# Designed miniproteins, single chains, continued (5): the designs that were tried, part 45

Each design is a single chain, and the fold is of that chain. pLDDT is the mean over its residues in the fold that is shown.

## One batch from the design tools (miniprotein)

Design m17542
Fold by ESMFold2-Fast:
Structure m17542 (fold): chain A 81 residues (1-81)
Amino acid sequence: MEEDKKRYEEAKKKAHEALGELQRLLRDKELTPEVLERLRELSEKVDEALKLEDEGKYKEAAELYEEVAEEARELLEELKA
């Protein structure tokens, strides 16, 4: 389904962009237990999305990448404050 695959590609790109920005911000910061837990949750969602991608479940993979992008951006805003 072309629309699901396009959504998946856009969601994956946005998730990787948000995670990359988060990684750059965290290079010079001490990580709290709360931040480490949120990073672990993001990592688990990425792993799940990759499994769904391998199974051709692009709609479900897109939904997980959209969640990853949203949560990574939320964490970025909190850490910039």
Scores: mean pLDDT 83

Design m17543
Fold by ESMFold2-Fast:
Structure m17543 (fold): chain A 66 residues (1-66)
Amino acid sequence: DAAALAAAEARGQAAMALVNQARAELADDPRYKELLELIENGSPEERAKAEAELSQMLAERVRALR
């Protein structure tokens, strides 16, 4: 019903806010920038590893913000 949808939407918005905050905080991180460059300009193997590390950094920052 509408209440269940509103609750799910609120949880989704809260989760997205944490991810957006984590990305904003990481935007000036030299390692995060390096990983973004590897994703754009690296080999397929470097890109895959960089994507995995970037996802890990985001997950850790999101957990730290909780």
Scores: mean pLDDT 80

Design m17544
Fold by ESMFold2-Fast:
Structure m17544 (fold): chain A 78 residues (1-78)
Amino acid sequence: ASYKLVLLSSPAQQAVAEQLQEMVKKEFGVEAVLAPSNHSAKVSEVVGNSLLLNIDLFQSAEEAFEELKKEYLNLNSE
């Protein structure tokens, strides 16, 4: 199944979200969508066919990428 990846960030973390978007495209071949923060306390969640990742809860694009990689591999194993 093809999940849509959505990277949620505040304006201050937009550059981190853009870096992660490029890393995701290179590693998974998927175009991640950038979107405003939804004020969720969850690191990641699945809504319909979308995987949402809250960039504001990470210190770096690298940290966020490791979490996203784990979540995305779990979703693609089925």
Scores: mean pLDDT 76

Design m17545
Fold by ESMFold2-Fast:
Structure m17545 (fold): chain A 62 residues (1-62)
Amino acid sequence: SEAAARRLEEALRAAGASPGLARTMAGQAVKDGASDEAIERAAEAAARGDLEAAGRHLTQGA
């Protein structure tokens, strides 16, 4: 959903990604079929700086 994608975008920006990159990455996760739950879990991991865990959550949700 748009809400889950926005949360991931915000978490990626907090982790140091540029606004454009964060938006593109969040939008790509939705296009790749990741579930809202997986995207939200990825956002939580990214907010902690755990980008490896964020990637695992997106893979499990696709």
Scores: mean pLDDT 77

Design m17546
Fold by ESMFold2-Fast:
Structure m17546 (fold): chain A 94 residues (1-94)
Amino acid sequence: MPELDGERLREASRAAYEAAFEALSATPGVDEETARRAAEILAGSVAATGEVSEEDRERVLELLIESGVPEEVAREAVERAARAASEAARRVIA
């Protein structure tokens, strides 16, 4: 990845948060508070590296399952949210 300054990473993180929150909020069974927490984890990953890490994807998956989302729905929600976050971050970075 090319060298990124902290300001650009903050912009990418905000875009990732918004995209992830929208994807999670559209998922049946995910409440608003859980969607915010999950989006914050994915945005934090982007703020650190410019990308969504596999470790943070696992954290979001665990959060959704612990909140009562069925595993299959949680897996799909994490995949959609991580993809949306990564795409939004790349648009800011590119």
Scores: mean pLDDT 82

Design m17547
Fold by ESMFold2-Fast:
Structure m17547 (fold): chain A 76 residues (1-76)
Amino acid sequence: LKEELIEKAKAAKDPSNLSPAEKIIFYILRGDYTTAGQLLVENLDKLSKEELEALLEFFTEKGLVSMAELIEEKLK
C-alpha cells in the first residue's frame, strides 16, 4: 500500500484526482510540509487503518516526527 500511494503521488502533475492519503504524500514529496500537515489533520478521521499505517511508515522514513506522532496517537 505505501508503495502504491507514493507512486501515484509521484506520477501526478496536480493533486486534483488524488485520494487524501495520496495528496498528503504529493505535498511531502514537493517539500510543502505545511499543506501536507493541514491535510493530515483535516483527513485523520477519513483515513483507513491501512492508510494510517502506510503514512506512519512514510513519515518515520522521512524523519517527519510530528506527523508520525499525530498518526501514532490516532492509532492508539
Scores: mean pLDDT 81

Design m17548
Fold by ESMFold2-Fast:
Structure m17548 (fold): chain A 59 residues (1-59)
Amino acid sequence: SGSELRRERERQRQKELEEQLKKLKEQVKAGDLTSVHSLLVSGKLTKKQYEDIVKKING
């Protein structure tokens, strides 16, 4: 299934993930963990990804 249609869908998902990560970074910088925790609870983030984000923001 090498198709432009599938590539478009992947690009769309990539953009959504990028936007979500940007929002998470801003909230973590502000000290607000609510959205980060919400994504962890909803299963959109693994615990490792969550901790990697927090660590990257804090140094």
Scores: mean pLDDT 71

Design m17549
Fold by ESMFold2-Fast:
Structure m17549 (fold): chain A 60 residues (1-60)
Amino acid sequence: MVPQEELDLETNVALGLIRYAITLRATPDPEEAQRKAREDVEEFAKSLPKETRDRILALL
């Protein structure tokens, strides 16, 4: 059984990665795509706990 806090962390990490993948696919220029995707995920992560933010940013 996984604690709710751990489930919330993993869910938000997954959502962050999904946002990253969508932004990369939507942007034709690879360098601009990576920059925009990272900026979008960082903005998303600002509203999350530090541990969740650090986990998402480490996976980029």
Scores: mean pLDDT 78

Design m17550
Fold by ESMFold2-Fast:
Structure m17550 (fold): chain A 75 residues (1-75)
Amino acid sequence: SLYERARELAERAFELGLEAQRAGDHKLAQEASSVFQEVMDLTYALHQGKISEEEAERKLRELEERVEKLRKEFE
């Protein structure tokens, strides 16, 4: 469940970054890439037990909000 949400979020961030790059919005592409990297790092830390599931859930929500904001900014 949490890993599935992280995977979907990573895919959304990756797709947004690709779209932004194709549109020539290199700043937005870089910000989307940063979110993608943070999702990957979060998933890895959760898998290694370096963070609790509750803390991962909180951080995942923050990253979801960041992707939504970037998507609206890209419009």
Scores: mean pLDDT 86

Design m17551
Fold by ESMFold2-Fast:
Structure m17551 (fold): chain A 89 residues (1-89)
Amino acid sequence: SMLEALVAALEEAAARHPEFAELFAELRELALSVPAHVAFTALSLRAIGLELDGSPEAPALLEALSLFYERMGKESLAKKLKEKAEELR
């Protein structure tokens, strides 16, 4: 399901980026508290905000969104987000 893919992506990203564990825990709680499409929209907007702020968290959250799209079978979108995350490193 979309929710399962989103939670799994956030958990995998948290394991890869333990320095941002608190951010990913907050986003996981959001994903479990609202409809999956609302959680996804909120995560996407937060990723944009973090990128505009030049936040070191931005690449990690973009990687989480890439993992989500990959789990949903959206390989092209996953690749674009992964490339963007690498550019922001």
Scores: mean pLDDT 83

Design m17552
Fold by ESMFold2-Fast:
Structure m17552 (fold): chain A 87 residues (1-87)
Amino acid sequence: SEEEIAALEEMIELLEKALEAVKAGDFETALEYVRKIVEIAEKYLPELTSGFRTLLDTLEATDDAAAREALLRVALHEMKELLEQLK
């Protein structure tokens, strides 16, 4: 739907911002972006909510900056692939 496409595009933008925040060493800001993604998913794409909550938990549990970047890159790739399927 148009609402699902718009929500997914916003989630992709927030994932890109989270990745840039991690690269800049601002992990607290990165977590804020991922929390916003969870809120968007709960409202518009509830089937994605558990996945993004797991991402949040994994990011908080991870001590390695490279692992945090990799997790966000994987999520970003998966969301871009999903967007292509909906277009």
Scores: mean pLDDT 87

Design m17553
Fold by ESMFold2-Fast:
Structure m17553 (fold): chain A 62 residues (1-62)
Amino acid sequence: MSAEEAARAAERGAVGGLAAGDGEAAIQGTKDSLRQGRLTSEEAARAAERALRGAEEAVKKD
């Protein structure tokens, strides 16, 4: 999985949670997407963690 694919998976998780109207669900969904998307490389994991941090900041700044 590429770093870009991992970041996109994290973003989809965040969007799904926000659509449900629950900020905590958005954060949890992002974390779950990162775990599923981040399977084979440290580069992908780092990109995914950055995407998660951005998603968490976006949700908290609501």
Scores: mean pLDDT 56

Design m17554
Fold by ESMFold2-Fast:
Structure m17554 (fold): chain A 69 residues (1-69)
Amino acid sequence: SPEDEVSAGVQELLDRMRGQSEEERVELAKEFLDSLKDDPEKLKLAIEQLRQAARHFKDESLLKLLDSY
């Protein structure tokens, strides 16, 4: 399903973000979200899932990025 595909992508992104700087995490998130730009339903799901993760991990830089969408 689109939700399962997005969830897998978000989990891979979060794993790639481990140990990275705030600037690198934002860049990785931008690249991921840009890959979904032609699929508004997947983009919406990804933003909501990333917002939940960012709040859980208290990632202020990621939250600010997501607020721009």
Scores: mean pLDDT 85

Design m17555
Fold by ESMFold2-Fast:
Structure m17555 (fold): chain A 99 residues (1-99)
Amino acid sequence: SIKEKVKAEIDKILGHIQFELIIAVNQGEISTDQGFAILDRIAQIAIDAMKKVDAGEDPIAVLKDFKERVVAVLKEAGLDDVAKKFASIAEESIAKIEA
């Protein structure tokens, strides 16, 4: 179902973000504490998105809102390149689910 595909994509995006945050910490772009704080905030956004899908909200609309919220968090943290990369990944995932 579209619902299950959206939930899988949110989970996949969370995994990609965790990986990129590890790289950003290792490169000295952010501290370890900042990395965990960003991950916790994005994980909460993911949990809220999953709850909305389970409550019967439009899965595609939820995924689009999730993308915008995650991009905003990453940009606020100064991770503009990471934000651009994940925006592109999320846009590709949305296109595949809508096909």
Scores: mean pLDDT 84

Design m17556
Fold by ESMFold2-Fast:
Structure m17556 (fold): chain A 74 residues (1-74)
Amino acid sequence: TEELLAQLGLSERNRAALRRAMAGEELSDDEILSIALELSAHPDLDRALALVGQLPLPERTRARLIAATRASQP
């Protein structure tokens, strides 16, 4: 799980937010947007989204992250 987080290229703050979400905490809209913007900047977006899909996240949080990331693309 930590190895998957390290591959996402996220800031320490956003990795900490994902760890809180994996522990069952609901993330704010600002936190989701911050993570989504960093993910959308990943050079291989399909790989980044696949890695997010492998994280033990609540279904709603995973769906929010994927939707926000795709919406953040040009």
Scores: mean pLDDT 80

Design m17557
Fold by ESMFold2-Fast:
Structure m17557 (fold): chain A 77 residues (1-77)
Amino acid sequence: MKGELEALLRAMKAISKNVPAEVASADPSKLSTAQLKKQLELLHKAFSAEMESLKGTPEYELAQSLGYKPAPEDYRV
């Protein structure tokens, strides 16, 4: 559960071009489950704007295969 959220956050940070500074500076392994969900919400908000410009690209398909979902609630553990 926590490890899955941590892995997802690390994967999304790696493929996102515009990572919020708070998310970029955080160590996912040191965050609680609630903090990981909050970081994913912040990243998702930034990433969804980026993804609108990336629709139809291999990067968009990769993000979806790695567990990207349109709503933060979809990342439930």
Scores: mean pLDDT 64

Design m17558
Fold by ESMFold2-Fast:
Structure m17558 (fold): chain A 52 residues (1-52)
Amino acid sequence: SMSPAQRAARRRQLDLQVQAGIYRIIGATTDDPAQAQQYFALADQLDALAAR
């Protein structure tokens, strides 16, 4: 069993990882290199936050 604080932290981690994955898909499928770089940078930031 997890505490409410532990469940909240894990949910946040998963939400961040899911959002990072979405941004990587958008970045990989866009025809605009500048937009691709922005989405990949956002994904990397979210993954870093999730690893915290």
Scores: mean pLDDT 86

Design m17559
Fold by ESMFold2-Fast:
Structure m17559 (fold): chain A 90 residues (1-90)
Amino acid sequence: SNDQEAYQYFLEGLAYYSRGRYDEAIKNFERAAELGSQELKGRALTYRGRLLARQGRYDEALAAYQKALEVAPDSERNKAQLKLLERQLA
């Protein structure tokens, strides 16, 4: 299923992240977000946002966190990260 495929991309993203291969991790989290159900999509977008922020790609990180909040609006972590990035862009 698409959700099983999305989960495989998510796990591959985590593997690249653990190896410091951030560009590959970002691509895999993006694919997971495209294919995944609401829960997996929110998680993938959150990890993608974190890595984009670490690379100084703040506009892209902001967009990822905003999308993550659309699928998981009660995420206090994502709300906090969004506020920190808004301060960095000001």
Scores: mean pLDDT 82

Design m17560
Fold by ESMFold2-Fast:
Structure m17560 (fold): chain A 84 residues (1-84)
Amino acid sequence: MATVTVTEEVEVPEEAAEAALRAAERQGKRMLESDPLVTEVRVERRGSVVTVTVTATGPPDAAFQAAVDAAAEIVRAIREAAER
């Protein structure tokens, strides 16, 4: 078993930052519910930057893939929310 943590930072327009944070929180919840290897998702906002941290636990390669894939989906949701 391995525990893998992936952190991504996304800069968005400040006026879109709250919407981006809410989108990240919603997508993070979906990732926790849909992937049994994803054990934790943390989302934080500081000004125009939204930080996403995903933790996955499992076999090393599977845990890494799960963390990367979940982080990518959350980043996609952030960017879509920021685009309107």
Scores: mean pLDDT 86

Design m17561
Fold by ESMFold2-Fast:
Structure m17561 (fold): chain A 57 residues (1-57)
Amino acid sequence: SPLLKEKLKKLNEEQQNAVTAILSKPEPTNADFQAAADVTGLSVVDLMALYKHTTGK
């Protein structure tokens, strides 16, 4: 979504590292997505959508 793209552009280095870490997991849990959401300010739903888009799962 356009809103997700704008949010991703505003992430700092720590937040970008959290996104990269979650996207690198083969089977991330709900707890993994929640931890990434807490660091990035993104919703769990947005991170799950990004994971699906990036990994094709």
Scores: mean pLDDT 80

Design m17562
Fold by ESMFold2-Fast:
Structure m17562 (fold): chain A 92 residues (1-92)
Amino acid sequence: SSIQELLRRNVEDLRVLIEELETASPFEQKLLALVIGGTLVTAIQILRRVDPEAARELERLLDGMVEAIRAKDWEGFLRLAREAVRLLERVA
């Protein structure tokens, strides 16, 4: 119950951050990407205890998001971030 509430809050926070990133300046995009990454790391730590397979999938998505940032591929970053939200919605 409390874990599901934390995951639902993470989903809501991620949706807002993703919407902000779509219209953000380059500086704001970098800051928002860091916050999104931190939120996903928290979700991964929670999922490792209750759904290890979902945690591994979320880790793969996060790794892809890091590679997208290195490539300056913000469209790829947003696509993967939205996939992470869908995964969290399914398990919350």
Scores: mean pLDDT 86

Design m17563
Fold by ESMFold2-Fast:
Formats: structure tokens, C-alpha cells, sequence
Structure m17563 (fold): chain A 67 residues (1-67)
């Protein structure tokens, strides 16, 4: 059921316009931007590096599929 959490976070990230290029930013800048757009910073910080990448990869796909 962890996958449902990652899907929810991916939807939040996509809505905020965060794609995989976000991983190129310093972590402090990522956290600042997440807080600014009201994303769940605490949930993000608890994710593994692999889960963070999966969230942003899912966000990329959501952005690409949006009208």
C-alpha cells in the first residue's frame, strides 16, 4: 500500500509542476519549493532516494498525460 502513498505524492508534485529535473536541485532548494507549494515535506523527507525518484517519474507521466 506504499504505492498508493507514492501515487498521491506524485499527483501533488505534478500539480505543482515538479518533474524529474527537480532531482537536479540541491536538497534544501527542493524542500523550500515543496513547502512553498504546500506539498508534504515531511512525507518527502521520509522517502528513500529510490522512492523520491519514483514519485518524480510518476509526476512526469502525470504531467505528460494532462490536457
Amino acid sequence: DRDKLLDRMANQMALAGFDTSTLDLPEDEILRRLETVGADVEAWKKLSDEEKKKVLEKADKIIESLL
Scores: mean pLDDT 76

Design m17564
Fold by ESMFold2-Fast:
Order: sequence, then C-alpha cells, then structure tokens
Structure m17564 (fold): chain A 97 residues (1-97)
Amino acid sequence: MEAERRKKELELLKLMGAFAPLEEVKKTVEELLKRGYISEEEAKEILELAEKYKEKVEEIRKNSNSTEEMIELIKNTGPELEEMLERLRALIEEIRA
C-alpha cells in the first residue's frame, strides 16, 4: 500500500511537472510588464491564457477524490493543457524576439 501510494504520487509529480512552467510564465509576464518590455494589451492576452490554464488545473483538482482520479483527469485534459502552455511559450518568445 505505501509503495503503491508513492508510485501514484511520483506519477502525479511527473504529470504536473509537464505543466509546472505556468507560475514561471505568469511571473515572467508580470516582470516584463513592470519593466515596460511588453504592452498592457500583450500582457492581458498572456495572463488570460494563464488564468484559463489555472482554471482547468483547479477543475481537475476539484473533480478528483483521489490521487488516482486526479492522474486520470490530468491525462484526459493533458492535451488541452499542453496546447495552452505551448501557446503561452510561443507568445513570450515572440515578445522577447
């Protein structure tokens, strides 16, 4: 039982690791806006995407009753979350270029 729980927690961490950059993206956008490197309009677009992504993650958390259920929900929603992250990264790269 303890070994199975650890295995599930590691699987969750591995899945969550794929989405971990969201907080860094948000922090980077706020810093870029504060320094005047991007427009308020550009910042809002990126932050709106980040908030939508956070909403999806919270939905998964809210609708899961166990670590196993959370893993399954992340796997089912994963493609959408990955697409959102790729879009966020592309926008930040375009601004930095």
Scores: mean pLDDT 65

Design m17565
Fold by ESMFold2-Fast:
Structure m17565 (fold): chain A 65 residues (1-65)
Amino acid sequence: EAERLRATVEAAKELGDKLAKAGDKIGLQEVIEALRQMASQATDPEVKDLLEEVVREGEKKLEEL
């Protein structure tokens, strides 16, 4: 349930950080797009907010590349 979704979001955040460190702009864009899709499917406001936060962090990293 919510705990599993939060764990998935944390894993996606770690992947995004790894891709940003590697300079993988395309990979980071793909992760951001996947997270946006998940946010649109989320019915739990807490999960949706968490997904939107990770998307925002990913976008900041993408701008630094």
Scores: mean pLDDT 77

Design m17566
Fold by ESMFold2-Fast:
Structure m17566 (fold): chain A 70 residues (1-70)
Amino acid sequence: SAAEEKKKKEEKVKEKLKKLVENNPLLKEAVETQIKANEEIKETGDYEKVNEKYKAKEKELEEKILEALK
Protein backbone atom coordinates (compact mmCIF):
# COMPACT_ATOMS: atom_id res chain seq x y z
CA SER A 1 0.00 0.00 0.00
CA ALA A 2 1.00 3.64 -0.46
CA ALA A 3 1.07 4.19 3.31
CA GLU A 4 3.46 1.25 3.83
CA GLU A 5 5.80 2.47 1.05
CA LYS A 6 5.81 6.00 2.51
CA LYS A 7 6.60 4.60 5.98
CA LYS A 8 9.51 2.50 4.62
CA LYS A 9 10.94 5.50 2.72
CA GLU A 10 10.68 7.70 5.83
CA GLU A 11 12.44 5.02 7.92
CA LYS A 12 15.30 4.76 5.38
CA VAL A 13 15.70 8.56 5.31
CA LYS A 14 15.77 8.65 9.13
CA GLU A 15 18.44 5.91 9.27
CA LYS A 16 20.67 7.70 6.72
CA LEU A 17 20.25 11.07 8.46
CA LYS A 18 20.99 9.47 11.85
CA LYS A 19 24.27 8.01 10.52
CA LEU A 20 25.24 11.32 8.91
CA VAL A 21 24.44 13.26 12.12
CA GLU A 22 26.30 10.74 14.35
CA ASN A 23 29.53 11.50 12.44
CA ASN A 24 29.15 15.29 12.75
CA PRO A 25 28.71 16.84 16.23
CA LEU A 26 27.64 20.25 14.85
CA LEU A 27 24.86 18.65 12.78
CA LYS A 28 23.82 16.61 15.83
CA GLU A 29 23.58 19.81 17.91
CA ALA A 30 21.57 21.53 15.15
CA VAL A 31 19.08 18.62 14.99
CA GLU A 32 18.79 18.52 18.80
CA THR A 33 18.19 22.30 18.85
CA GLN A 34 15.32 21.94 16.34
CA ILE A 35 13.76 19.10 18.37
CA LYS A 36 14.01 21.12 21.60
CA ALA A 37 12.48 24.21 19.95
CA ASN A 38 9.58 22.13 18.61
CA GLU A 39 9.00 20.60 22.06
CA GLU A 40 8.94 24.06 23.71
CA ILE A 41 6.47 25.35 21.07
CA LYS A 42 4.22 22.34 21.75
CA GLU A 43 4.48 22.86 25.53
CA THR A 44 4.09 26.68 25.66
CA GLY A 45 2.09 27.38 22.46
CA ASP A 46 4.22 30.54 22.01
CA TYR A 47 5.73 30.31 18.52
CA GLU A 48 7.09 33.86 18.47
CA LYS A 49 8.89 33.68 21.84
CA VAL A 50 10.38 30.21 21.22
CA ASN A 51 11.46 31.08 17.65
CA GLU A 52 13.16 34.29 18.87
CA LYS A 53 14.92 32.34 21.66
CA TYR A 54 16.27 29.72 19.23
CA LYS A 55 17.09 32.22 16.46
CA ALA A 56 20.29 33.21 18.30
CA LYS A 57 21.29 29.57 18.88
CA GLU A 58 20.64 28.67 15.22
CA LYS A 59 22.77 31.64 14.09
CA GLU A 60 25.58 30.51 16.45
CA LEU A 61 25.47 26.96 15.06
CA GLU A 62 25.41 28.28 11.47
CA GLU A 63 28.53 30.39 12.17
CA LYS A 64 30.30 27.37 13.74
CA ILE A 65 29.46 25.19 10.72
CA LEU A 66 30.74 27.87 8.32
CA GLU A 67 33.95 28.24 10.37
CA ALA A 68 34.48 24.44 10.32
CA LEU A 69 34.22 24.51 6.49
CA LYS A 70 37.14 26.99 6.22
Scores: mean pLDDT 75

Design m17567
Fold by ESMFold2-Fast:
Structure m17567 (fold): chain A 104 residues (1-104)
Amino acid sequence: SLDDILARDAAALRAAGDENLKKSLEYIRKGDLRKGASYSTAAGLLYAAAGDNEAAHKAMLEVLLEEVKQGFVDGVEKTAQSVLKQNPKSKVAQEALKAVEEAR
């Protein structure tokens, strides 16, 4: 059925998002923020294309938390503050700032 085809395509896009998220986290752990950012952007776009905004938000938070763990605290604070200026109710940005405070 068409619903089965659409569900399969969405699943494939989520799987591609997961692979890009995995690569993003691997590069961030190696200190390569440029490649980390490229792969996290790809993951977010793939989750959004699958219609899965919750997965996109969760991936963004996982990336920001990994950057805090690796010592990129000031960069995460600036990113989270920028997100809050656009969306004051962003749970991702609020959780990222909490992690920044706990790392100080």
Scores: mean pLDDT 88

Design m17568
Fold by ESMFold2-Fast:
Structure m17568 (fold): chain A 57 residues (1-57)
Amino acid sequence: MEEKVLEMLKSGELSEKEAAAAITWIKSGFKLSQREVAELTGVSPAAVSRALRKLGL
């Protein structure tokens, strides 16, 4: 999963903020809500939602 996030960041499919949000969620063991990920990363909940959707999560 983290490798896919980095590849999408390199290809421009994810912004740096979207990639940070996705990695934070993955490292939490998927137990954080979108709101909690947004608060920890400083990313909007909408950007978190977009990042997760792009990853098929």
Scores: mean pLDDT 77

Design m17569
Fold by ESMFold2-Fast:
Structure m17569 (fold): chain A 62 residues (1-62)
Amino acid sequence: MSPEEQRAAARRIMNEALEMIDAGEPLETVLARVRAAAEAAGLPQDAIDAILAGLRHIYEAA
């Protein structure tokens, strides 16, 4: 997977996660969905961990 493809997949997944947070979904539900989507997209574990950490910070700020 190219770095550009990884960034595009990560942005799409993050946008979907933010919509779920705005809809009032629990953090654990959002994180589980994001992990599954990122794994299905073939993102490396370090990228998945970074996305999940970012979502936790966004959730705390929302």
Scores: mean pLDDT 79

Design m17570
Fold by ESMFold2-Fast:
Structure m17570 (fold): chain A 63 residues (1-63)
Amino acid sequence: VSEEEREELKAFVEKASKQPKLTPEQRDLLMLYNAAEMAKKNGHEEFAEELYREAVDLYRKLK
């Protein structure tokens, strides 16, 4: 995914995480994003990129 797509996704996730009510789709997006961040932190860069792509795809479906 592009850097711009990642920044947009991050902004959406941060905004959604501050909401008291999350839809199931928003929760799934947050879980995918957190999984990607954890995978990257643990050195699983290829898996992290896959998770970021899934998160971006889900984000686009929600928009």
Scores: mean pLDDT 80

Design m17571
Fold by ESMFold2-Fast:
Structure m17571 (fold): chain A 87 residues (1-87)
Amino acid sequence: MKEKAEEELKRGLEKIDKAKELTLKAVEISPESGRSSIDALKSWADAQTAKMKGDPAMADYGDKLYEYAKEKAKEAEEYVREEEERS
């Protein structure tokens, strides 16, 4: 079961990284598009974390996923602010 939890965490982290990359590109189009992408990432992370924490075998991995998603969302929010300041 540990292998499945680790694999799910790895896939989640990869999805978060991809979502951040797409969010940064969306910000270059408009700050509003970037903010919408960040909100979508946060909503997905909340739902995925809740699902993982519902399984005692995966709870710790769910917490790791959530913390990583929060960190990447903050980085994206900082990029939105920087682009707004350039305007």
Scores: mean pLDDT 79

Design m17572
Fold by ESMFold2-Fast:
Structure m17572 (fold): chain A 68 residues (1-68)
Amino acid sequence: SEIEKLLEEMIEEARARGDEATETVLRIMLHDYRKGELTVESIENAIKFFEDDPELVEKLKEIKKLLE
């Protein structure tokens, strides 16, 4: 899945930086995706949470398009 791949890449990047808060949120999103519980609303909330990280926001917008 393209969504799973994008989330795993973002998790690995956050972990490599020691950004535990970002890693935790992304791991929750991956878990929700695997359960079929990841919604457009949850992605929109994540975009607001990560608003200061333009690269992460761009990847989240790609995931949103794949869910729509």
Scores: mean pLDDT 86

Design m17573
Fold by ESMFold2-Fast:
Structure m17573 (fold): chain A 75 residues (1-75)
Amino acid sequence: PRQPVLSELTEEQRRKILRAMAEALKKEGAGEFLDLNGNVIGKVDPSLSVEEMEEQIGKLLDERFERARARAAAA
């Protein structure tokens, strides 16, 4: 399905976002990854390949999404 939801991303949508974030970080030479609200999620080595950065960013976002989902389910 290609219909996105605000709180959840399809695998394809997630990959596109991760790639865009990885490319932006490499271009800027930034080591800190920020979420959409400007909060620091973690540090990513900008000297890595785009795909390696995608993996690291994806892991950080996955942790954030799982925590948010668990928090919502508990609330």
Scores: mean pLDDT 66

Design m17574
Fold by ESMFold2-Fast:
Structure m17574 (fold): chain A 78 residues (1-78)
Amino acid sequence: MEEVLKLAEENPEVSQEAIDRVKEDLETLIKEGLLDEEELELLLRVLKATLQGKVEEGRPDLEKLRERLTEKAQKWVE
């Protein structure tokens, strides 16, 4: 989280208000059990890579996150 927030603060296209909203939304998703800690770590690594312009470095983490979320969605509609 801290590294992603620092990169977002250094990015002039991302406002502090937007950062605070994303942080609040992520904390809410964790509290409601919609995201676990591993899924949060994957998401934060993808966001960090994206903010650094290194989207390809985040691709394995993005694919793993997508797989986990797809499995959750399948269980949710069953």
Scores: mean pLDDT 66

Design m17575
Fold by ESMFold2-Fast:
Structure m17575 (fold): chain A 78 residues (1-78)
Amino acid sequence: DKAQKEADKLLAEARRYDAGAAGLEDLAQQLLDQAKNAAGDPKRKQQLLEQARNARLGADWFREEAEKYRARAQEILS
């Protein structure tokens, strides 16, 4: 019961990080779509691709944090 409650709290934090990662992936996709439309402007296209890359790096970080919270929840429940 106390272990389940603590695990639920950790899983709630993991879900928040997963939601943040999803938001950054959606942003990265929007930036990639804008880059396709900017094919006639190489500098603008490169800028949008770099912004998309940075958004994906942020999403990766949020996923790594979510996995840490899930691992701690699993340890408590085992």
Scores: mean pLDDT 89

Design m17576
Fold by ESMFold2-Fast:
Structure m17576 (fold): chain A 81 residues (1-81)
Amino acid sequence: SGLLEQIIEAIRAGNYEEALKLLEEYVGEEFKSLTEALIALLQKDPEFARQVLEAIAEAEGWSEAFLQALYDALETTAKLK
């Protein structure tokens, strides 16, 4: 499977360390945290960033309202950089 599919699989498995490593490979830079990687991903590929956040929401059992609030916060931060 492709790199993007591997990222989603790692998230669904709860392996956030592997997901961060694969996101660093996709974006082409290193990050201190998954949150920083997601902010950079929103700048590079906002559609895939939403897919990643939806996968996290499914894995963690988040409500749609919480997912949307988190997405909005991360997107706002990405626009300020």
Scores: mean pLDDT 82

Design m17577
Fold by ESMFold2-Fast:
Structure m17577 (fold): chain A 71 residues (1-71)
Amino acid sequence: LSPEEQARMRRVVAARRELGADAPLAVIAERVGLSPATVSRLLRTLEDLGQALLDAGASPEEIRAALEAAL
């Protein structure tokens, strides 16, 4: 990911933590100043990375640490 994409992904993750996992994409997008399509793409990338780590046998704590290190 580019530094700009990493910075945007950090903001999206932080906003989702503040608003809750069930927050609509439009609400997250408004909070971070991005389009809903951009937020959807970034969240999908994050979920794909998390799923790949889970499939590799990583624990939830390891997945969290890896995502925090990548972001």
Scores: mean pLDDT 74

Design m17578
Fold by ESMFold2-Fast:
Structure m17578 (fold): chain A 67 residues (1-67)
Amino acid sequence: LQSQGDEAIAKAEAALAAGDFDTAREWLQRVYDIAKQAEAEGNTELAQQYIDRARKLVEALDAARGA
């Protein structure tokens, strides 16, 4: 799960850097899905870490696209 979350974040960051905002949003959605799975498994600390990282990327995405 952690490896999947780290990969999803890395892919979201790469897509954002490339200006592929649609792909970045899809990977960010997967990060949130992974965070929900971590919460369901009782790993609230891991879930919070992914939510925090995803939130920073959402802010960067919104700034980049002018939203």
Scores: mean pLDDT 79

